# Designed miniproteins, single chains, continued (3): the designs that were tried, part 85

Each design is a single chain, and the fold is of that chain. pLDDT is the mean over its residues in the fold that is shown.

## One batch from the design tools (miniprotein)

Design m11143
Fold by ESMFold2-Fast:
Structure m11143 (fold): chain A 100 residues (1-100)
Amino acid sequence: MLSEEEARKLAEEQDKIANDESLSPKEKAEKIIELAKEKGAKDIVVSIPEWTPYHRELLREIARLAKENGLRLVAQLGSKEQHLEALEELEKTYGPVVKV
C-alpha cells in the first residue's frame, strides 16, 4: 500500500512516461504497469484529458495490461460524454473500470 507521498511520486513518474514522445501507446502502457508493480500499487490511476485516437489506444493498452496483471484501473473523467461511452466499450472488453 502506497503512502499519499508515494502515490503522488508514482503519478508524477507515470505522467513523465505519458509525455515521452519516443514511446508508442503500447510501450507507455507497459512502462506504466511495470512502474506500478515495482512500487507495489494495486491501482492504476489515469486522467483522460482528451479523447483522441492516441489516448483511446493508450487507455485500451493500459486496461488490457492492468487486467492481465490483476491491477484495478481507476479512470478520472472529464465532463465529456465521449469519455463515458469509450469507458463502457473498454469495460466490455477488459473488465470493469472504476469511474470517479
Scores: mean pLDDT 71

Design m11144
Fold by ESMFold2-Fast:
Structure m11144 (fold): chain A 60 residues (1-60)
Amino acid sequence: SPELERLRAELDELRAEYIKVQKELLNSPKDKQPELMKKLREVSKRIDEVEARIAELEAA
């Protein structure tokens, strides 16, 4: 389905973003680290949500 294809593409993008933010965090100045850590948590949560939604659609 178009929805499932969209979610799989979104998952790939989110995984790439997670790696990118991790690298940014490692090389970031002290004042930016809390913001990047929050972003990592948010991206991780979205990955979990998209994976759960994909599983629901595949089980239907």
Scores: mean pLDDT 85

Design m11145
Fold by ESMFold2-Fast:
Structure m11145 (fold): chain A 67 residues (1-67)
Amino acid sequence: MELSEAERRVLEYLASLPEGAEATVGEISRATGVSRSTVSRLVRKGLLERRGRRVAVSPLGMRALVE
C-alpha cells in the first residue's frame, strides 16, 4: 500500500500515542500540520477508524506503517 509523506505522518503521530488513543480530525491536523482533507481521506481509505467525532489507527493502518 502506497502512503504519501503526509498520510504516513498522520499514522505515525497516532501510533506514538498510548494504545487505543483517539483524536479529532482537527486535533490531528493541528498536531501534524497535515490538512483535514488528508486525515478524512485516510478514514475513507480504512487506514483510520472513525469513532464518533474521533478517529484512531485501524489494523490496516498499523500494517501500512510496518511495511
Scores: mean pLDDT 78

Design m11146
Fold by ESMFold2-Fast:
Structure m11146 (fold): chain A 67 residues (1-67)
Amino acid sequence: GPSQEELDREIAEALLLITAGILRSLGYPKEIVDRALEQALAMLEAGVPVTSADVVEIADKLIEEEK
């Protein structure tokens, strides 16, 4: 089966996707959520530890940058 490291990465990725869905349900703009998720997934692929909280922080920062 997959290694523990691969399983941990898959779990992290699933949590990021779930967080994106929650943000969309809370009324975050689709474009902002999609961009935040894309950035978080890219960081995860590069081996940087990312969490659901990081997706929220990236989304909030992107909203601030558009003002």
Scores: mean pLDDT 82

Design m11147
Fold by ESMFold2-Fast:
Structure m11147 (fold): chain A 88 residues (1-88)
Amino acid sequence: SVEELRKEAEELLERFPELSLEEQKRTAQHLVDLAKKLIENKAVSKEEAEVLIETLRKMAEILSEKDPEFAEEIRKRIEELEKLLEEQ
């Protein structure tokens, strides 16, 4: 459900700033790859996909403080996900 996914996203975002930079990068990469797979396979609703994208945007914002180049790479991948979602 959207509500369950929002709760999981909130819990992840609360923990995210306390992770090491390497763990933050790994987590963001894994979530981008997961979101792409779920959207391409139509395995999530539009609302669920939007929760994943918003979570990634917040992760990129946190990452921009320590690694702005990597944060911009994640933002580009988010833009690709948003385009993919709009084309469906």
Scores: mean pLDDT 86

Design m11148
Fold by ESMFold2-Fast:
Structure m11148 (fold): chain A 71 residues (1-71)
Amino acid sequence: HMLTIEQRQEVLRNAAARLKAEKGVNDISPKELADFLGISVEELAKLAQGEINPDAETLERLLRVAGLPLP
C-alpha cells in the first residue's frame, strides 16, 4: 500500500479539485485540504513531500476522498 510520488500528487490534486468544486472556489488553504482529507496540516506537508507512507486505513480514506479507486 505504498504510494509513489506521482500517486501522492494525483491524490492531492484530485482532493483539491473536488473540494474547490464542492465550495465553488478557485483557491483553498492547506488547512482546508488537510481537514477535507482527515489529516493534520503537518501530515499533509509530509505526505506531499513523500516523507511518510500512509497505513492501509489512511490510504483508503485518502483515495475515497480523492474519488480514486480503492486498492
Scores: mean pLDDT 74

Design m11149
Fold by ESMFold2-Fast:
Structure m11149 (fold): chain A 55 residues (1-55)
Amino acid sequence: SKFEELAKKYGVSPKVVEAMEKLLKEGFSRETVVALASRFGGISRETAEEILDEL
């Protein structure tokens, strides 16, 4: 799946990528999703933004 491919590319859990897309689809802003992913997903803000650009 695209979540597994992105997870491998950026060194994160597929569940983190899946959660990021789910939050976007539920209407959360990009800024909020990036903040949550970096704070709780164990990734940098820059990495979170790159993942969002590929979703």
Scores: mean pLDDT 83

Design m11150
Fold by ESMFold2-Fast:
Structure m11150 (fold): chain A 76 residues (1-76)
Amino acid sequence: SAGDRAAAEIGRGAQRLQAIIAQLSKKDPELAKKLQAEVDEALTRAGALMNEGRYDEAVRLVEEAVKRAEAALKKV
């Protein structure tokens, strides 16, 4: 189903975000902590969108969070 596919994509994005935060925490713990808060907010919002059946928006929100996190990692 569309919901199952969206959940899988969000799960992959969440795993990628956790990996980026783990890498950042070794180089810049303050930036990692700030990014973790932003990630937690994005994942909470994505969960709300999933409950509303807004699957494409939920996936896009997590994909944008991954892009921002990858950009932050490139700066360290």
Scores: mean pLDDT 88

Design m11151
Fold by ESMFold2-Fast:
Structure m11151 (fold): chain A 89 residues (1-89)
Amino acid sequence: SLAEKLRRAAELLRRQAEEAEARGMPEAARILREAAERMEAALEAGDLEEALRAYFEGLREAVPLIAEAEGLDPEEARERVEELARKAA
């Protein structure tokens, strides 16, 4: 179900936030943690649309920062997130 997929996505964002913190990316870690918290609150309220919105807003902000920190193209990273959001709609 979508709810189960979003719960797993929130758990994954928390793990990715811990990894980002460990790799010296505190801003990306904060964004991913906040996104996971927003998703968890939305899922508890039964608001799957808000959970999905929080997920993609978090990725749009965090993924380009992680790409830049890793020496990758942040614009390419942003385009990949938009492609995933388009497929989820």
Scores: mean pLDDT 87

Design m11152
Fold by ESMFold2-Fast:
Structure m11152 (fold): chain A 63 residues (1-63)
Amino acid sequence: MLKEELLEIAREASRASEEYDDPELAEVSYKIYEAVRAGDLEKAKEYAEKAKELLEKLREEQK
């Protein structure tokens, strides 16, 4: 996964956390940014996958 893809996922999670007041999404978004800055792309990918799961659950709830 490219850095840009990881950062896009982080931005989506951050936006959703503001819209739905979800602190888990905010925390995961922050962790993706930190992992990317540290050069730990594997860790960033793990947090990005968690963010995707949280975003999917949120979308299911808002259907």
Scores: mean pLDDT 79

Design m11153
Fold by ESMFold2-Fast:
Structure m11153 (fold): chain A 66 residues (1-66)
Amino acid sequence: SELGKKLQELIEKLKKEYSKEIEEEAAKFLESLGAPPIEVTDKKNPELLPLLEHIREALGIPEPKI
């Protein structure tokens, strides 16, 4: 259905937005521990996308259906 497709697009958008937020929060957390500053602007960390998927599964959010 059209609503199902819209929902799936929204979920994919949120995954990308959360990936960016997680990258920024991780950088701030490491800096708070006295680690050298992280240049998160140099490169996105795509490895965080699988982590977001793990979080989704842990929270029991099912795969979106169209």
Scores: mean pLDDT 54

Design m11154
Fold by ESMFold2-Fast:
Structure m11154 (fold): chain A 66 residues (1-66)
Amino acid sequence: SETEELLRKAIEYARQGNYEEATRLALRAAQLSSDLRVRQLAYQAAVYALEEKNLEEAIRLLEEAL
């Protein structure tokens, strides 16, 4: 799905240390998903990436959303 592609891309950018792009893609995945669980995990991953610079936790949450 489009949401799954966005989540996979967000993980890829997060692994590269690109927190800005990872955050952007995670937020898009959250907005496009009709699944509340996926929305919550993707949004929380974006917060960890952008606000806390914790890319490891962001990756864990994004993988859990998949």
Scores: mean pLDDT 85

Design m11155
Fold by ESMFold2-Fast:
Structure m11155 (fold): chain A 93 residues (1-93)
Amino acid sequence: SSRIEELKKLAKPYIPPEDDEEAVFKVFLSQLPDITPNSDAEELTLIPGVTYEIAKRIVEKFGLDLSKATVGQLTSIPGVDKNLAQLILLSLQ
């Protein structure tokens, strides 16, 4: 479960400190099959830290094809830091 451990590490900064981190992460993992390189904006919001505004900008930049998205391209989007870009790309695998 090296992928699960890395997803947990990357997602942690985007889980509110008042929320149950394990419960939020478990929900995210259960929804992971719905997150693909062809996901729409609503499906991308299932990723911790991805707001609807960020998801909309991702879809506007890449269309419904994130298969070729890079960390550098994702970090060009306002609100996406390197850690969130890595979380997004790992979620698409």
Scores: mean pLDDT 85

Design m11156
Fold by ESMFold2-Fast:
Structure m11156 (fold): chain A 108 residues (1-108)
Amino acid sequence: GEVVAETTVILTDAEGRVLGVARLRLTSENRAYVEVWLAGASEEAVAALREALAAHGVTLERLEVSAEAVRAALRELLGVELPVAPTSVEDARALAEAIAAARDALLR
């Protein structure tokens, strides 16, 4: 299907450090696809992200886990440089919820 909408989702902590970045694309058939960059994550945090995205009906196309990958994504998608911090299991779920909310907003 044709991509009809795209947005960038950023998860930050209370200090404004970036935990994760996502590029969300919506097709004409209302299918949601996401690429995710995490500054650091345990295997448990990655599993939590995958499970939560699947539960929300969002297809994960790409996942990269490194602070440099997040910095590169911020420069490429938004042209900004921001401090980064590792993603917890709770942060991974919060990012998946933010991605689902962004998809729902694009459908309005």
Scores: mean pLDDT 87

Design m11157
Fold by ESMFold2-Fast:
Structure m11157 (fold): chain A 58 residues (1-58)
Amino acid sequence: AEEALREAEEIAREAEKYGGRATGLAMVHGARQMLEDGYPGEEAVRAVRRGAESVKAN
C-alpha cells in the first residue's frame, strides 16, 4: 500500500506536466480512495498509469 501510493504519486507528478496540477491531485486522490476501499496497490497504480497515458496523449 505504502509503496503503491508512492508510485502513484510519482506517476501523478509526471502527468501534472501535461494535464496541470488539478490532474495530478485528482489522480492521487483516486489512488488513495482505491486503497481505502480495499483495492490492491497494483490496481491503484494501474489506474493512475492509465490516467497518465490518457493525459499525455491529449
Scores: mean pLDDT 77

Design m11158
Fold by ESMFold2-Fast:
Structure m11158 (fold): chain A 90 residues (1-90)
Amino acid sequence: SDIETAAQLLEEGIKAVEEVKKKGDEEEAKKLAEGLEAAAEQLEELSKVSKNSEKLKKAAELLRKAAEALKEGDLDKALELLREAKEYLS
């Protein structure tokens, strides 16, 4: 389902941020931010045709905020935002 696809993307994003945080790699954080922005755009498009449009829009909003946090070097905030997005898909 669209929700399961979105949840999988968020779970992978969470794991990726945890790895970046463990390594302290600022360049990988920037690349990951670009990936989260692409995922947010994908969820925004899915929200236009999905029964779960409100949940997908909220998840996309939180993904964009997480990407911004990564660009600012705030990995903890990025993790919190990604986990919040995953909870909204429940």
Scores: mean pLDDT 83

Design m11159
Fold by ESMFold2-Fast:
Structure m11159 (fold): chain A 93 residues (1-93)
Amino acid sequence: DEHIEKALEAVRAGDLEAAIEHLKEALRSLSASERAAKYTALAIIAVGYEIDSQIPNPANRAAVEDPAGEAELYRRLVELFKRAAEEDPEAWA
C-alpha cells in the first residue's frame, strides 16, 4: 500500500524516522492478525531485496546497478522493523 511504499522510499533516503512513521500508519488501521500478515509481507520483501542483489534482474534497476546497495537497503529495513517494534509495541501486538 502507499504507506509501505513511502516507508521504503524513506529507508532509501536514509530517513529512518520518516520510514518508521509511514510503517506505523500502515499498521494502525489493521487488526492484530492483519498486522502480523502485513509485517510478514514486509519481511518477505526485505529478504527478497537481499536475495535479488545476487542475481541480475532487468526489472530491478537497483539490483542490476548496485547489488551492495540492495543488501544495505535490506539491513536498513531490518533496523526499521526493530525500531518500530521497540517504539510502538502496541502497533506490533
Scores: mean pLDDT 55

Design m11161
Fold by ESMFold2-Fast:
Structure m11161 (fold): chain A 61 residues (1-61)
Amino acid sequence: TEELLRRYREAEREAKRLAAEGRLDEAVEWGNRAVELAKQLPEEVRKALGIPAELPPARLL
């Protein structure tokens, strides 16, 4: 769980950084990884992080 949380935060941070740099294709790739990692987190951990029950499609990240 802790390792998954660390990887999720890393993927989310990379996606946001790449999007800010205008590297949208790479941002979507990292966003997809973050979504898959978030799905593996327990519901209680997702709630604590403010992650909605329905995750947005990675293409919107």
Scores: mean pLDDT 70

Design m11162
Fold by ESMFold2-Fast:
Structure m11162 (fold): chain A 74 residues (1-74)
Amino acid sequence: KEEKLKKLEYLSKKLPDFDKDGSGKITKEQLLEAAKELGFNLSDEEVDELIKLGDLDGDGKLDYRYFVAKLVRE
């Protein structure tokens, strides 16, 4: 459980490298690509869940800074 959260945190820190337009947001396709590059094999269901957690604006994209904040509890 904690191991998975740390992997997701690490993935989120690497997402800026896949953010080609500097929007601070990642599409589902870019998230799948990043996960594969980092050795994750995420299912479509898992990716949809992650996007839902990090979709700040309701546009179907992951705001990776907001997503990291959701993973790291205060």
Scores: mean pLDDT 72

Design m11163
Fold by ESMFold2-Fast:
Order: C-alpha cells, then structure tokens, then sequence
Structure m11163 (fold): chain A 76 residues (1-76)
C-alpha cells in the first residue's frame, strides 16, 4: 500500500493528475488506519502547491461521521 500511495502522490506532483489527487483524499476514509495516516502525510506535503484543488475534496470529509476522518482532514 505505501508504494501505491507514493505513486499517486508522484502523479499529482509531476503530472497534476487530478484523479490521483482525488484518490489520495478518498484514502483518508480508508478502513486501514495506516493507509489513512500515510495519505494524510502525503496530502500535507502536496497542500503547499495543490491546496486549492485539495480544499473542495476535503469538504465532505470534514462532515464525516468518523471523528478520526474529520481530524485527519483538518490536519491537511
């Protein structure tokens, strides 16, 4: 999973891949806590350049029923 998340982040950084960015944001809602944490870390790194693209994708997660998902979305 780590390698797959890293490849998604690379596609965003190098190719401005909006679909890969959307997939990274969706991983914040993963059943796997390690996947959620890793996705949040990569999104934080990408936020400086892609913050305006990330913000609208985070909005549904800020209203999530899951407190941990809301917390991770706020930390990005």
Amino acid sequence: MKKEIEELARKVLLNKDKEALKELVELLSSEDEEVRKLAAEYLQRLYGKYGEEIKPLLEPLLESEDEEVRKLAKEV
Scores: mean pLDDT 79

Design m11164
Fold by ESMFold2-Fast:
Structure m11164 (fold): chain A 60 residues (1-60)
Amino acid sequence: SEEKKKRLEELIEQTRRFIENLRKALADPSLSEWQRLFYEFALGAAEYVLEKIEERLKKL
């Protein structure tokens, strides 16, 4: 479906922006120990999700 393709492409772009924002947040030396842990976890999860979305797009 062309609509499914478009939605996955949009989701990929949104996920890439989210990952970039997380990387910028992690570069902040004022982050607490807990904030760093949460952002690192979120980054790993977002990168995994991006991989799975890209795989699905390739199969369409």
Scores: mean pLDDT 86

Design m11166
Fold by ESMFold2-Fast:
Structure m11166 (fold): chain A 55 residues (1-55)
Amino acid sequence: MAFTPEELAQFRHAVEEIRPLLTPEQRAKLDQLLADLEAGKVSREEFIAGLREIL
């Protein structure tokens, strides 16, 4: 099931808040994960699992 535009906006906001605390490698992986989420390549659960692996 795809994320709503509201949920995507919330995740983008949360990412911006934590971005300065991440390593360059974590930021690159997070950017890719967000791009995959927006393209519909990953599910909600896969996105959350990916975040856990990055962080």
Scores: mean pLDDT 75

Design m11167
Fold by ESMFold2-Fast:
Structure m11167 (fold): chain A 75 residues (1-75)
Amino acid sequence: AADEVIQHVAAAFAAITDPAEREKALPYLLKAVNAAMDGNFEEAIKYLEKALELVTDPAAKEHLQRAIDIAREAA
């Protein structure tokens, strides 16, 4: 579960085409990864939802939504 969340977060970050969105999303994505690694999937979901609000790229949104879905199954 944590590894799958981290993989989708990495894919989402790579899919962000706007450097300004990437800069804004990065701290939330890092917090989500750290929370998932700690097994705190409820906290990971909160940060992933914040990152989802900050990105406009459809591929990035799809990967973040998949990360949220995986984290919800693990919570």
Scores: mean pLDDT 84

Design m11168
Fold by ESMFold2-Fast:
Structure m11168 (fold): chain A 88 residues (1-88)
Amino acid sequence: SLEELLAELAASLPPKSEEQLKQAAENLAELLREHYRRRGEDEARIEEIAELIKQLTEAEDLGEVYELLVAGAAPEEILALARELLAK
């Protein structure tokens, strides 16, 4: 499940540097692409989610969105919150 994959990712390596943060962002984006692709989501939406989550992860502003991802929220809810956080 996405919850299990996100929990494993969160436990594996909290970022210690900009390089590690960028790597974590890329890993999370790839994991989200796999998860949503398996669920039959539109590719354009998958790429938007992956890109926004990558940007939030690099900004260390993923917290609220991470909770929605773990809760299994709809892609529309995740996109709405991610867009709102990046607009600040």
Scores: mean pLDDT 71

Design m11169
Fold by ESMFold2-Fast:
Structure m11169 (fold): chain A 56 residues (1-56)
Amino acid sequence: SLEEDIDEALGLMGVSVEDSSPNPSAEDLRRMADLLEKQGLPRAAEILRRKAEELA
């Protein structure tokens, strides 16, 4: 459910990851997290930051 929330939130924000890789870079995830936090989605932002750690 949390991962589904992230994917849905990214789609709604219109954040396009045009990388060939299946996953965005850690820096991309951190930027997206900052944007989500500003939009009042702190839970999604936290999850993206954790995903960034997984990619590192």
Scores: mean pLDDT 66

Design m11170
Fold by ESMFold2-Fast:
Structure m11170 (fold): chain A 70 residues (1-70)
Amino acid sequence: MEKAEKAIKAIEENDVASVRKDANGNVTVTLEKTGETIVVPASDWKKVGEAVAKANGGKALEALQRLAQR
């Protein structure tokens, strides 16, 4: 859960160098500023993404949709 939240925040702040999805739906996000990689399991990605979207309104959901289309 915490890793998915961190990845969403990085996307909102444009602090993302690359995004990669594997065959199991796990998402790897590489941060632009630090080069750190965050690996988010598919189940955690979906569940936390919904919770963040409800709290912040539309912006977190928009960032997630943009990520999903890559």
Scores: mean pLDDT 63

Design m11171
Fold by ESMFold2-Fast:
Structure m11171 (fold): chain A 66 residues (1-66)
Amino acid sequence: SLADRAGQLADEAVRAALEDPAEMDRLVDEFTAEAGKYTTPEQAAAAGEALRQSLEKLAAAVRAAA
């Protein structure tokens, strides 16, 4: 489904957040565009920003894990 595609983009962005923040930003933009097919542009932008913040926190937590 198209919702599954948004999830796949989010998963790929998680991987990118660990090695390349610029690649993470690109994938978050793709996720935002995909989400925009199901919701308003404002809601899609908010979802993309929330994803970016979550990915940054997740990447920091993973890097701190010993």
Scores: mean pLDDT 74

Design m11172
Fold by ESMFold2-Fast:
Structure m11172 (fold): chain A 73 residues (1-73)
Amino acid sequence: TEAEKLYEEGLKLIEEGEEAYKKGDLETARRLYEEAVKKFQEAYLKADSAKAPEILEAGKKAYELLKEVEKEM
């Protein structure tokens, strides 16, 4: 579904953001995490009730990662 595609895109952005963070590229990590948050938000709006909780948890994790990078900048 469209929600599943957006969810998978969000997960990939988190992986890329974590790689950038490990390399010390905080600006790139912040941008990627911000994009992941947006993808999970879009996925949540398009999700059925069975997928919504999983997407909501992923979005919360992405937001926490974004907040952490912003504190280190």
Scores: mean pLDDT 85

Design m11173
Fold by ESMFold2-Fast:
Structure m11173 (fold): chain A 103 residues (1-103)
Amino acid sequence: GSLAEELEELVGLLARHLSPEAAARLRELLARLRAALATPGSAGEAIEALRRLLELLVAHLDRFSPEAAELLRRAAEAVRAGDIGAAVELLRELRRLLAAEAA
């Protein structure tokens, strides 16, 4: 699937661990990220939306397994360092882990 489809699947898995209010905020940030990814020249807006999404998740790190929490921390650190490629690969690894944990 596309990166946008992968992010939608990941957010669906992450939202299961959050309060309804935090899950709603996560979905709002995903909508902003998806809109920015679909818009030419909006790389800065996409990176900012991703950063905000990861900040929300890191604030709720205690809701996740130690393995998922570590991947979230590493993804947030990669975005802060400007390594968006590393952040995307860490989020793909996180999606696979959360899908396995949900089974």
Scores: mean pLDDT 86

Design m11174
Fold by ESMFold2-Fast:
Structure m11174 (fold): chain A 99 residues (1-99)
Amino acid sequence: MLPAVDGSLAPALRERAERLERELEELRERLYTEASEEEIEEKYAELVKKLEERVGPEETEKIVKGLEENMDKPEQVVALAGMLAQLELAEEALELERK
């Protein structure tokens, strides 16, 4: 099976993952404590648009419906931000494998 990354790169990818987790937790705190409903809606619309550009409108609608049924709006924003960041990290990992 494929080795995902060189041993020299594993610490850097781990650091990026830890940074992402911290940033998502800080975003969650901000959305629940400091952000207005208007700011939350604007951020949500921005993230939905970015997701649609990456996975297409049909898949985005399925994801959005699932989030709406199970989460409040701030948590939906955190979930969307996390999904987009994971997609970007996955693209970087694939580029490293292809060189």
Scores: mean pLDDT 74

Design m11175
Fold by ESMFold2-Fast:
Structure m11175 (fold): chain A 69 residues (1-69)
Amino acid sequence: TKELEEKALKLIEELREAILNGDFESAKKLAEEIQKIIGQIYKAGKDEVGDELEKRYQEAYTEALKERS
């Protein structure tokens, strides 16, 4: 579970960079991988961790779009 958490956090940072650079093809693939990992964490019964990662994902996505606009 900790390895999935660390992987999700890295992908969230990569997602932010992809959006800021206008690489929306990479951003879409990164978002899909992040959602897969969050789903695996929920399936493992780590709801609090899944909720925290979902929050970080949404914040990174929203803020990167604002910074680009």
Scores: mean pLDDT 84

Design m11176
Fold by ESMFold2-Fast:
Structure m11176 (fold): chain A 81 residues (1-81)
Amino acid sequence: AVDVSLKAEDFTREKAEELARYAKETGVPVRVEIDAGGDPEKLREAVRIFLEAAEKHGVEAIVLPYVEGDREGALVSLRPK
């Protein structure tokens, strides 16, 4: 498995598609930690982009959101089908 850590403000559709494509082409699961700080809307947008990229490239996405104080984030696992 490959582990990647991203802040929500650095998370782009291009990056999400790159990671989903990597999982699809290599057969290796990719685990992504998304840190949105105190902005739940940016987290929701990042997760949505990630789910769209996973569907487009035919990989399974499992999202585990977390909250620690004023910090919000998600752990996203991309698994090849």
Scores: mean pLDDT 78

Design m11177
Fold by ESMFold2-Fast:
Structure m11177 (fold): chain A 62 residues (1-62)
Amino acid sequence: SRAEEAREWVRRIAEEASKNPDPEIGLAIVEIGAAVVITSARNQGDEEAYKAAEEVLEEVLA
């Protein structure tokens, strides 16, 4: 589903960002990447997908 795809994209972005030696740049990559996924889902009217992406972002930032 699109919600599962959105969750997977945010998790993969976070995993790649964690490899960056600069934690500030890593956080910026996660925030920008997640914002793209969330905005795309919102523009498509897919509330389940954008909420799923927001949930994963909240988990990653905790």
Scores: mean pLDDT 81

Design m11178
Fold by ESMFold2-Fast:
Structure m11178 (fold): chain A 73 residues (1-73)
Amino acid sequence: SAEAEALIEEGVRAFREGRYEEALRLFKEAIRIAKEEGDEALVDRVLSRAIATALETKAPEGSAIVLELEKLR
């Protein structure tokens, strides 16, 4: 889904800019779309991009975002 891919890129940008609440919202929207489409690979992609960004930034908030997204799998 082009919409879900756009949400992932916006979420990564928000995360890198320290806008953690917005990043979480965008990633949750991407996962919701992926689940509605039955696209398990896209759900994994959202989580992988969030994990990679959390590791890149090393912000404690990053771990909290990843944990919250994992609950949605």
Scores: mean pLDDT 86

Design m11179
Fold by ESMFold2-Fast:
Structure m11179 (fold): chain A 56 residues (1-56)
Amino acid sequence: SEKEKIKREIENLEKAVKGYEAALAADTDPERQAVLQANIDRLKKEIEKLKKEYEK
């Protein structure tokens, strides 16, 4: 179903966020930290949009 597809996409994106959060926690370079944080913020916005789509 379409909802099952969205659910799996959310799960995959949440795993990607955890990966970036781990990388951010291990990194000491401010420029790389900014890039990692920007990626985390973007993915979290995508997850939020998909969750709203899933609830429709």
Scores: mean pLDDT 86

